# Ledger of designs, part 35: designed miniproteins, single chains, continued (4)

Each design is a single chain, and the fold is of that chain. pLDDT is the mean over its residues in the fold that is shown.

## One batch from the design tools (miniprotein)

Design m13198
Fold by ESMFold2-Fast:
Structure m13198 (fold): chain A 95 residues (1-95)
Amino acid sequence: KRAELEELLELALRALEGDEEARRRLQERGLELLEEFGAAPSSVEAMRRFLEADRGQLVLAAALVLGLAMHRLGVEEAGPEIMEVLRPYAEEELA
């Protein structure tokens, strides 16, 4: 469980550092997680459009994917740790 979340976190960090392939992989994983949650096809398509169109909100996309993964894997206690790791990137976007 933890190892899967760590893999997603590493992917998110690489995407935030400008790795375009990592960004694409993160978006694919986010869509897979929404499908696993039983989201309606219309909701999945809406999220796909959001994740593809909004490059400036990559930090938000990473937070959403990691949040879904934490919930799915039952490791929601990792939330504060993930928020601390993402904080520098969020501050860069907001500064």
Scores: mean pLDDT 67

Design m13199
Fold by ESMFold2-Fast:
Structure m13199 (fold): chain A 80 residues (1-80)
Amino acid sequence: MAAEEARRGVLEGGGSEELARRTGRLVELAKKNGGSESLVEAGARGARNAALSKAFSPELRGEIAEGVAGIVAGVSKVTA
């Protein structure tokens, strides 16, 4: 499930369980807002890639991952 992939990515990147849960919830919200399966999957992969990126500090990785998931949730709401 896309939300689980995003959550797992945040945890693997060193993010807190609370941050992982919040990021996963945003991916789930994208689906509830009518986001296509492709958009939701792309959002989950983007969040996971951001969370695992060595280009960012551990603190910033989690915030960017949450931001990516939030953007996908917002876009899903507008496109529904």
Scores: mean pLDDT 77

Design m13200
Fold by ESMFold2-Fast:
Structure m13200 (fold): chain A 64 residues (1-64)
Amino acid sequence: SISFTPETREELEKRLAKVKEQIAAMQNKLAATGTLTADEVAELRRLKSEQNYIEMQLAKFEAG
């Protein structure tokens, strides 16, 4: 859980774009190969959790 230093809105938006790109690349690999390795499944799960976290942080900027 990396929550010690709040990122700026701009930094969060940049991270969100990169995370979405990485998720898309892994989903494309799954579509092409029909499978992901255990490490790739773990990474995809991590990336989806990071996407959710970033979106929640961005929502806090809009709400507060």
Scores: mean pLDDT 79

Design m13201
Fold by ESMFold2-Fast:
Structure m13201 (fold): chain A 89 residues (1-89)
Amino acid sequence: MLDRVRQIVLDGVRQLQSLGLSRTVASGMLILSINLVDNPDLAFSRITTIARSQGASNPVEAARIAVNTALQLRDHRDDAIQILNQLRS
């Protein structure tokens, strides 16, 4: 299970980085989305605003990636956040 959580986290970070976001920003956006996983509409709105302010090439796609990644990690929030905090150094 932990290896699958790590794979989902790393895939999400990589997808966000492909849109021009740094690893630190991508990790922070995923932590926020995970904390808001029970309110995906609010997560989507807030992440779109952050992605736009951070210069993402496609802010709406960044929000979609972050929300979908968080939904996959819904039952493993603490493990996912721990991994993401390590990626932020």
Scores: mean pLDDT 87

Design m13202
Fold by ESMFold2-Fast:
Structure m13202 (fold): chain A 58 residues (1-58)
Amino acid sequence: MRLVVGDAGLRRVFRSEAEIRAAYPLSDADLAALRALAPGEAFAVPGTDHRLVLFRRE
């Protein structure tokens, strides 16, 4: 399953978990939390000021 996720503060869009994992220091538990989001929900990246919003699943 592909997640399309945006960082509104950085105006960046990520189209795979690999891109998100490369950009942020996420644990497997953090990725599980991202996978559980509904479209439009936000996840606060631990240890950072970044928030990731799920746009859609592909």
Scores: mean pLDDT 77

Design m13203
Fold by ESMFold2-Fast:
Structure m13203 (fold): chain A 68 residues (1-68)
Amino acid sequence: MAPKVSPREFVELLTGLTPSEEALARVEAAAKALQDAIDNKAPVDEIRKLTQEFMAEVGRAVQEARAA
């Protein structure tokens, strides 16, 4: 079994709601930036900052889905 979850499935699992495609695109971009930093062994401070940005975009997607 593949334990990987898409950004859409991740937000749906957390909230039971489907976010907009625009919100998903922002979450996906933040997730890619974070993953690239991890793969390139970027400094911990950079990974931490990218993690916070990823969580902020997830939070925005959740708020937008709840407002719909």
Scores: mean pLDDT 73

Design m13204
Fold by ESMFold2-Fast:
Structure m13204 (fold): chain A 83 residues (1-83)
Amino acid sequence: SKQNIINKLLNLSKISESQGNLRGSRYFRLSVEYLQQEDYDSAIRYLRLGTEEMIKFNEANPDFVEAIKRMSEEIIEEIEKLK
């Protein structure tokens, strides 16, 4: 559901903020804003940007990076299904 996607994005935003990754947090929040406007392409774009920032911020933790990549790919697939 759209709400499950929003919850996942907000969770990624909160994790990013807790780590001091304010740029990543902002990108995930922008993804939510565009998703709510049904601008799915912009939602995916900002999700990708947030994911890139989160990966860079967590380079020292490969297991966490793999989990974030997997979660991001799952969320993109879920957004594509809304089109």
Scores: mean pLDDT 89

Design m13205
Fold by ESMFold2-Fast:
Structure m13205 (fold): chain A 83 residues (1-83)
Amino acid sequence: VEEELEREWKRIEEEALKQTDEDLEEFAKNPPTNSSQKLRKELTEAIKEVLEGKEKLSDLAKQVKRILETAREVDRRAAEKRA
């Protein structure tokens, strides 16, 4: 239920925050697959901007993680409804 999902979200958020800087540094070194040129460009610019202000890095990474997790959650819920 919702409380279980909220707990999972919190867990993911905590793990993401722990490795946020490491993950983004690695991402800058090894760009992801070309899933979307627009998204890649937007993320690259955001990362550059954040590298100038570490606090912004954390905020941006958190927002990106939320968006990705939300998309994943929607997909997961659709799969559960199938069952």
Scores: mean pLDDT 51

Design m13206
Fold by ESMFold2-Fast:
Structure m13206 (fold): chain A 55 residues (1-55)
Amino acid sequence: SMAERNAEVAVETAEYFLGGPLSEKGRELAYSAGRAAPDELTAQFVGIAAAKAAQ
């Protein structure tokens, strides 16, 4: 589904931007934020934000 793709994009983008694997909490927050995003660009932004908040 589009939601699953957006969730995956959010996690992958966050990991790339932060330079490594996310914490369990960071991954969960990025996935949830991405899944709720209306598009891939938004998913990328909210994924990074969620992962940073978990740091």
Scores: mean pLDDT 84

Design m13207
Fold by ESMFold2-Fast:
Structure m13207 (fold): chain A 76 residues (1-76)
Amino acid sequence: VKLSSELNARLVGLILRMIGADLDGDEEAVREAARELVELILSNPEVREEMIEFAKNALKSNPKVLEIFEEALKEA
């Protein structure tokens, strides 16, 4: 199982939005992007684990953003 080019582009875009919002100190924008990312993941169950692993790896250097993402996943 692998991400399509479209899914990969959307996944990367949302991760970059979360990181950018965190750099701006806009925690609400980080939460909004995290919710969109979780919705994208839940809409693609066949690649859910791959998307989660990719997002966690991309966010490992941003522990605050990673925590917000993991909280959004638990509430989904």
Scores: mean pLDDT 82

Design m13208
Fold by ESMFold2-Fast:
Structure m13208 (fold): chain A 68 residues (1-68)
Amino acid sequence: MPSLDELLDEILALLVEIQRLQHTHGDDPEARARLQALSERAQALIAELQARYPGVEIPEIEVPALPA
């Protein structure tokens, strides 16, 4: 299983990528599909982080909620 630092780094990287993609390509259908996949992955990792390390503060970064 990844370490706490690895989970945080991966979550942060995903959130940054989501923000970048949404800002530059939010209206592109392919970008929307990718945003959905990245958002689902970020949410899964955040859930794992919260379950494994309760009480750790997750950076409040914008996570786009896309209708699937």
Scores: mean pLDDT 70

Design m13209
Fold by ESMFold2-Fast:
Structure m13209 (fold): chain A 115 residues (1-115)
Amino acid sequence: SEKEEIHKIAVESFKKALESLLTDIKKNGALEEEDLKKLIEKIESLVDSVINALGFPEEYQKELKELLNKLKKELEELQKKAKELVKRSDKEINDLIEKFADTFTTEFVNKLEEK
């Protein structure tokens, strides 16, 4: 259906934008406080864009924002781990960032597909 096609395009656009953000973080090195703040702001902007594009009811928009807040906390924990790993390996930091991206994308996509 038309709605299913729009949903698929929005999800694919979100994934591409998130991958672009992670590429920028990898290129600039370990997650510093300023980089984390910028990432959170970009993720919030992407979520708002998806919500507006898909025309979700206000109740569902609230649930998506609650999911975003949960994922922000997970990202803050990732930053703490990245600071501990900065003396170990860039690969380990990059692996954590990619795992976060995959988890975020999966949880967000699953939420968008819920009734």
Scores: mean pLDDT 61

Design m13210
Fold by ESMFold2-Fast:
Structure m13210 (fold): chain A 104 residues (1-104)
Amino acid sequence: SARIEQLRAEIDALLARMLALITDPALRAEAAAIAERLMAALEAKNEFEVDNLMLRLIGLAVQARLEAERAGDAEAVARADEVLRLLEEVHRLAMEVFELLEKE
């Protein structure tokens, strides 16, 4: 399906934008590894694994936001909020992919 291919490309682009917002190299590497697994799970049509990997990425972003708030780093809080917004969009698009697959 051309629509599923477009949605996968949009998810990949959103994950790349999310990774660019992570300034800590170790956290970025961990998030990148999870994002790669997320794309593989999406290709494998494994909704359960996609949901689990999404929860892991959200957990990392929530932790980073909490650490930024405790440090008084308003710019880091804003970056973490944007990461969470991008992850919410990724989840919405991934759900659309699985809805389209169920209709086929």
Scores: mean pLDDT 90

Design m13211
Fold by ESMFold2-Fast:
Structure m13211 (fold): chain A 60 residues (1-60)
Amino acid sequence: DKLAELSRLTGLSRATLRRAFGDEARLLTISEDDALKRLAALGVPAERFPLIREALRRLQ
C-alpha cells in the first residue's frame, strides 16, 4: 500500500493522506504541485513540502 509507505516516509497520518488522495491510483497519477496543494488545504505546513516531493518521486 503506497499510501502507507508515503505515511512512513513523510510522518503524515494515513487519515490525512486518504483525505488528500482518496486511493493509491490517485497517489500514483497526481502531480507534485497538485498533491502539495491538496495537503496545504488540509493544513500540512510548507516546511514539509521538500520531504513530501522526494517521497512522491520515489513512489511514482
Scores: mean pLDDT 80

Design m13212
Fold by ESMFold2-Fast:
Structure m13212 (fold): chain A 64 residues (1-64)
Amino acid sequence: MNEELVKEAKKKIEEAAKKAVGEGKLSFEDAVNLASQGVKEIEENKDDPEKVKEITEKTIKELE
């Protein structure tokens, strides 16, 4: 289990969500919903490092 990879991915999503809210790009509710969905998909695919990376990149792009 790539626990460190999953932890880093979640942190990147949280940072992107906070930045989006701080910059006024997304409401707090929208940012939380997008980040939560991304984190859920990462947890469901935690044994697949390539999918974790793809989900992380996709979620960050949605938060941009």
Scores: mean pLDDT 80

Design m13213
Fold by ESMFold2-Fast:
Structure m13213 (fold): chain A 61 residues (1-61)
Amino acid sequence: MYKVTVLEDNGAINVTTGEILKKGDVVIAEKVVFLPDGEVVLFTPEGQILADPSKIEITEL
């Protein structure tokens, strides 16, 4: 499992719900996948979050 902290407003979006995450938001991801275009997908119980890796901090739990 991974703890992901959003460092900047609009740095991450939940593509399942359409919710935009804000600076200081923390999500727990079961899986993290880096895409070839440089974006990252976080797999959470609330859906998939698409994020800019430069605008988030990922810590393994």
Scores: mean pLDDT 84

Design m13214
Fold by ESMFold2-Fast:
Structure m13214 (fold): chain A 61 residues (1-61)
Amino acid sequence: DPDIIYVPNIRSEEDIREALEKHGLSLDWVPALLAEMKRNNLEFPVTLVIVNGVPVGLKPN
């Protein structure tokens, strides 16, 4: 079964950094996640989705 973590109420780029650090994930994911937000026309607040220790994307709250 996949280990899925949802981090809701991400309100800023700094909140993304803090969520990644809290879950022991690389900050190298920040540019990719921000690019996904722009590509998908997403705006804060969003939910960060982590699957099996990988930040797979962002979705609307």
Scores: mean pLDDT 84

Design m13215
Fold by ESMFold2-Fast:
Structure m13215 (fold): chain A 103 residues (1-103)
Amino acid sequence: SMEIEEYIKKYVKKYAELFGVPKEYYELLTERAIYIYKNKIYEGELGFKISEELSDEEQAETISFGVVFRFVTGIPIITAFGELLDVKDIKIKEIKPKVVRLK
């Protein structure tokens, strides 16, 4: 829904600012978070399941945090143009962390 996309935009900005992510990446991170939410591809992108007991806002915040966190740790994020099958084949355990500047 439109409300979920607004929550995602809000929380991507919040966590991107917290981790010192350059503003040029905000649109990319927001697009990826929306794609993950719409397609329910949490395990491949975040490495864990999202609880169905969470509110829409809590789900949006959790996804947004996961996307930003994975970007700053260097864990690959699937593009919005990636196929759903490719996301399911991601092995998070084999991905090495990468540190991004916090300024």
Scores: mean pLDDT 65

Design m13216
Fold by ESMFold2-Fast:
Structure m13216 (fold): chain A 98 residues (1-98)
Amino acid sequence: MKIYWLDKEKFIEFLQTKAKLSKEEAEEAYNALLKAAEELGHEIILVDDEEKFLLGLAKIYQELLGSSVPVEEIAEFLKKAIEDIKAGKIEEKRAEGL
């Protein structure tokens, strides 16, 4: 299966909008994931489609985890995890306000 990858600028924008990461955090995540994909020996294809990118990312995680879970389920898990990170940041702010 081919790994679908967002270009660097779109990936940074994606993480900043979805996970509320800083530009520096988003660049570190991009470089780490790109290195993991290259180390797994997958063919990297640049796309502008977030759904294709999430499927590519899910394939990397499937192989890193040694999981038999379908790629589509891992993609939905990653999407949910991004939402949960946003929720966690809100809860942390509430704890700081106590």
Scores: mean pLDDT 62

Design m13217
Fold by ESMFold2-Fast:
Structure m13217 (fold): chain A 85 residues (1-85)
Amino acid sequence: SEQEKLLEETKQKAHETIMPLIAEAKKHYEAGDLDGAIEKLRRAVEEYERLAEEARKQGDEKAAEWLERRKREAEQAIKVIEKEK
């Protein structure tokens, strides 16, 4: 379906733009830099939000829902790390 193709394109775009931020967040976390990890995750949240808004404006509801779910997961990770401080 067109929705499945758009979802796969969105996943690829997120992989190229957001996964480097997630990888940097993990490196900061493993080094004990909790503030650095949170900063990178907040950037990932902002990027997921921008992509979700773009997808909704284009009528790509399945892609938008996937991005919103990924955003919520990143926000939850921030809350977990903040409790460790």
Scores: mean pLDDT 87

Design m13218
Fold by ESMFold2-Fast:
Structure m13218 (fold): chain A 59 residues (1-59)
Amino acid sequence: SRAEELVRELEERARELRDEPEGRVYAAASKAARESNEQGAETLKAIADREVARLRAAR
């Protein structure tokens, strides 16, 4: 399903960035998305992407 695809994408990004604060954001989003529906997973991905962009812009 699309929700499963979104969770997988978030988990992959968390693994790639595991040693950075950005990886923790994606890990938290993937955990929440696993317990959510498709719309919730889309929203969590958008929130995570925004937070990661904010963290990177602050460097």
Scores: mean pLDDT 82

Design m13219
Fold by ESMFold2-Fast:
Structure m13219 (fold): chain A 85 residues (1-85)
Amino acid sequence: DLLDKLVEEIKENKEPVSVGSLLSGKTKDKESQEKFEKEQKELEAKFKKLGAKLIGTSKESFLVKDPYTNVDMELKVDIYIRPLK
């Protein structure tokens, strides 16, 4: 379980951590997929620059509609942690 992995990492770190999340997803529209992947890669690069590491990705995905493009998206959550000290 992703939550169990997060709890284990927090317990092993012994110091306070900041928890962040990033969305990963797939759509049937290639242009929307490429734009989404580009935006998420830019956010991932910012997280890594802050010293955040990827703990895992949710096993469950959820279906949402993009309110701007009305395209169906299947989203998963990527969990990052960053030490505060």
Scores: mean pLDDT 68

Design m13220
Fold by ESMFold2-Fast:
Structure m13220 (fold): chain A 59 residues (1-59)
Amino acid sequence: SLREQLAALEAELRALQPEADELAKTIKTEEDMTPEQRATLARLQALQAEAAALYEQLQ
């Protein structure tokens, strides 16, 4: 179901969220990011957007 898919995405986001929080806390500007750090942040943002889209479909 869509709710099960959303729960799975939320679980993956929770696993990655601490890394995103550490990057935001450690890096003063996006200019200070390495390409690898930017790729990780982009992936996290993509997963968040996907979860948000699924959540809207459950409305």
Scores: mean pLDDT 73

Design m13221
Fold by ESMFold2-Fast:
Structure m13221 (fold): chain A 88 residues (1-88)
Amino acid sequence: EEVEEALRKARELGQKAIEGAKNSPEDVKKVRDEAEKLAKESKNPLFRGEFIGLANTLKEAEKLPSKEEAIKLIQDALDAVERSLRMA
């Protein structure tokens, strides 16, 4: 089921990104690369848009000086993506 699959992928990326943010900006960058790949592979324009949005947020999180601020930004973005996907 398309929405369930997109939600699963978004949650997996979000969890990886939060763990990455605890370690280093480089680990967040790896998750951003995965999000960009999922966006390119998505045929649904809404799901593609949400994965692009997540990738852009991860790129911003990579540049934050505080790990706590990066984690909060990623968590807020994941919550927004999940809400959008559930409404699709």
Scores: mean pLDDT 81

Design m13222
Fold by ESMFold2-Fast:
Structure m13222 (fold): chain A 79 residues (1-79)
Amino acid sequence: AEEKLKKLREELSKAKTHQEVLDIAIKFVREEFKDKPAPKVIGLILNIIGAVIEAELEGKSLEETKERVLEEIEKFLSE
């Protein structure tokens, strides 16, 4: 769990736009959770998309958007 979150933080640090946050997060989920049931992975991807769109619509900073994505992944890893 901790190692996956660290890897995601490092990848997200490269993102400069909300679209790049989305692209990095979806790629990470597809690569790191390929062993998980497809419906659970799809649910996580939809939650990430929703979190990024909501953050952008609310005028949240890119850093706050990255933290929201990390929270969704952390919740998934804790289940």
Scores: mean pLDDT 82

Design m13223
Fold by ESMFold2-Fast:
Structure m13223 (fold): chain A 73 residues (1-73)
Amino acid sequence: SAAAERRRQGAIVEATLRELRRRGVLDGRLVHAIMSRFSAEEFLNATVAELQTIPGIDRARAEAIVAARRAHL
């Protein structure tokens, strides 16, 4: 169902952001900015360039986000 898919996407986003925060790639401000800018579905499909639209996310951080996201898919 659409509701089950949304819950699955939300869980992947949460696990990805938690890992990046634990590794010091993202702080609480950047996690909040990502969650305010992107839905779960948008985050899972966001390109490196789209992630860089968030102030404080450079290319290295954006690439780390994409790599961590891939590991949780």
Scores: mean pLDDT 88

Design m13224
Fold by ESMFold2-Fast:
Structure m13224 (fold): chain A 81 residues (1-81)
Amino acid sequence: SEAEERAALERFLEEIRASTPDPALAEELVRLARQIYEETDPEKREKLLKEFQKLLQEAFALDPDGRARLAAGLARIAEEA
């Protein structure tokens, strides 16, 4: 259901905030994740996914495990949207 999909998104956004050391980078990742979930155009969605992955690599340059976990979370949200 849409409520379950929204709840899954909100849990992922909380995970981003909890896992990202810089609050400003956390909020930018949250913004991109929300945009990816709401985007219905496949080409625009692909561009947003690439931007999220780039920012995730920059935010977690010294934490590859944290990066991998958030990348997996995004993939689940992208499949459910």
Scores: mean pLDDT 81

Design m13225
Fold by ESMFold2-Fast:
Structure m13225 (fold): chain A 76 residues (1-76)
Amino acid sequence: SVPALVQLLQSADPDAVVAAIDALIKLNDERALAPLVEIARNGNAYQVGLLKLASESYPLSDTLRTAILAALDSRP
């Protein structure tokens, strides 16, 4: 479920975080908006690269796409 995947984004296990990012992008659910935007803004380069790759691999709703891209573009 989306709530369980959102909780996995806070996991200390990087494999769980990777799987959660991919699954949330694939599900394309607005409940993932805030946690994915947080990773886009404050995640490390590896997490951001995975988020970008997953976003390019699956179609996103306009709401998710706009918020994630804006967050990525705002990084220095």
Scores: mean pLDDT 74

Design m13226
Fold by ESMFold2-Fast:
Structure m13226 (fold): chain A 94 residues (1-94)
Amino acid sequence: MEEEKRKLKTEAEKLIKEVNELIDQARSLIDQAIAAGKTEAANEVRRLVAQAETYVDIAKKYLERGEPEKALEYSKKALELARQAVDIARQALA
């Protein structure tokens, strides 16, 4: 039980780091999309980034409470949204 919780905590922390890196990448791509006149795509990416940040905050809160299973769940939700944000931004700039 303790070893399993430690593994889940490490996995959640790793996903949070990956999500934050994708959010930074998406923010850079938003600036490029605005410069290219892709305002609709930029607004959609901003919405996805904001939701991903909310889920990262929830995941961090669960880690602080010692609930790594819930932290991992919200980290996975944040990762999906962050990946969608980067993909939409890249497609808009292609």
Scores: mean pLDDT 88

Design m13227
Fold by ESMFold2-Fast:
Structure m13227 (fold): chain A 83 residues (1-83)
Amino acid sequence: SEAEKALEEAEKLVEEANELANKALPLNKKLGLEAGVYAGLAGIYLGIAKASKDPEVRLELAKKAVELAKKAIELALKALKLG
């Protein structure tokens, strides 16, 4: 289903976001902390999506988790480039 595909994408991106945010933090504290916050929020939305039995709610929350995780990755990569 669309919801299951979005959940799989969200799980992968949340994992990547957390790994990159952890690497970013010692290189750029401000961007690393911002990336960590977005990664954490993405994880929360993913958790709620996985707990929901409503396919429409699962899809909508999984998509939000994807958006937040992508923002975290963007910020973390910016930190890694700036050193």
Scores: mean pLDDT 89

Design m13228
Fold by ESMFold2-Fast:
Structure m13228 (fold): chain A 110 residues (1-110)
Amino acid sequence: SKEEEEVRKRLIELGAEVGVLAIHAYVMLKTMETLKKKGEKVDEELYKRIRELLEELHRLGQEIQDLLDKLKAGKISTDEAKKKLKELEKKYKKLKKELKEIQKEFDKQL
């Protein structure tokens, strides 16, 4: 149906958006790991927050992919997929806000 195609498109778009956030978190994490390896002092609390955010983004990406796979396989209805998509979009908005706050703190450390 057209509604199913719209849900699939939004899931793909959301997955890409989550992927972009994960790349940003990963770059920050690897920057701090590189500084630690060179014997430089890093904010351990900030490092932990970045690691936890990256783990949450990876989990969200997996949930998006699982929902997309179930929808493609006809194992979930379009209405159920729409409800789950709204929940995933709320999680994305929360993690995006957390990334912005972490980015501000990270930029102060450089």
Scores: mean pLDDT 89

Design m13229
Fold by ESMFold2-Fast:
Structure m13229 (fold): chain A 103 residues (1-103)
Amino acid sequence: SVSLKKAPKEVLDAVMEAYDRLEQALAERDTVEIDFETPLGIRFRARLEPGGRLVSAAFFAPDTTEEERKRIEELAERGEFVSTVSIEYDGKKVIGADTRAAR
């Protein structure tokens, strides 16, 4: 999972709006994919199973390299959660993959 605790409010609001859209789509589909870009240029991808369970999510920073993007998309396709969003944790700036073990 990814922590959005230190993300800008505009990014957080956009993610929450996408979450509402995902919930509405889940009643009508077996698997739902969402792909959108926030006003700050952070791209969010998510894949959900029926019932609202998040299978994969990926965040791309505006300056993410094309090579890094391909790796993140590959991990997302395997149902892993990946983020290149810079987050602050324990006073340190962290950029990395919040990857869950394969289920």
Scores: mean pLDDT 51

Design m13230
Fold by ESMFold2-Fast:
Structure m13230 (fold): chain A 75 residues (1-75)
Amino acid sequence: MEEKRKKAEEAVKNGIKAFLAGDYDTAIKYFKEAIEADPDSPYARLAIGLLAEVYYEKGDFDKARAYLDELQARA
């Protein structure tokens, strides 16, 4: 449990760094890694919201909407 959560946290931090650098493809990979590492964690929920933001910035509004809908379903 703890190690999965730590991996998810580190993946989110790396994804945020990539996103701030404008490397959207790397950010997407890290946020997906965070979700896979601990799908029920707060970090997975954060990663889903950030995936919606990254896809919006890339102009992929269909994927951005899909991730927003997933975030709502996890409430």
Scores: mean pLDDT 84

Design m13231
Fold by ESMFold2-Fast:
Structure m13231 (fold): chain A 87 residues (1-87)
Amino acid sequence: PLKEIFEPFKEKLQKIRELGEEARRDPSKAQEALEKSKELAKELKEYLNELIYKKKIGLPLEVLEKMEKEVEEVLQEVEEIVREVLE
């Protein structure tokens, strides 16, 4: 049950990271990569809020908070890459 929640979460986090690497390789895609990263981060936060709200699996709040921080950290990494690339 936990694996079914963590796998989609990890897959979307990986997509955000891949967008950051794409921005690094091709500055012309940096703006699009940032926009897509923000959309994916929003989807992940909404997903985590649904898990908290519905109490679907009894997942500890501390784990959900750590997952939310991980989303913020990955998004910040992409924002930093895009800023550096567009300068």
Scores: mean pLDDT 78

Design m13232
Fold by ESMFold2-Fast:
Structure m13232 (fold): chain A 66 residues (1-66)
Amino acid sequence: MPSLEELEEELTRAVRSLPPARQREVMTRLTARVRELVDRYQAGELSEEELLREIAEVVREVLAEI
């Protein structure tokens, strides 16, 4: 399975290939989804393992939309 670091590298390359307006749209949606997960982790609703798994899933979903 690709590591979170490998997914982050793939996402960075994919986003950089997009026009600036599309980059802003994708990054805004990604940031909002990741912040929601981090907030749930800080509230004690997610473990660190669950947080990392959910972030990886969000990155995969965003990559599929590009």
Scores: mean pLDDT 80

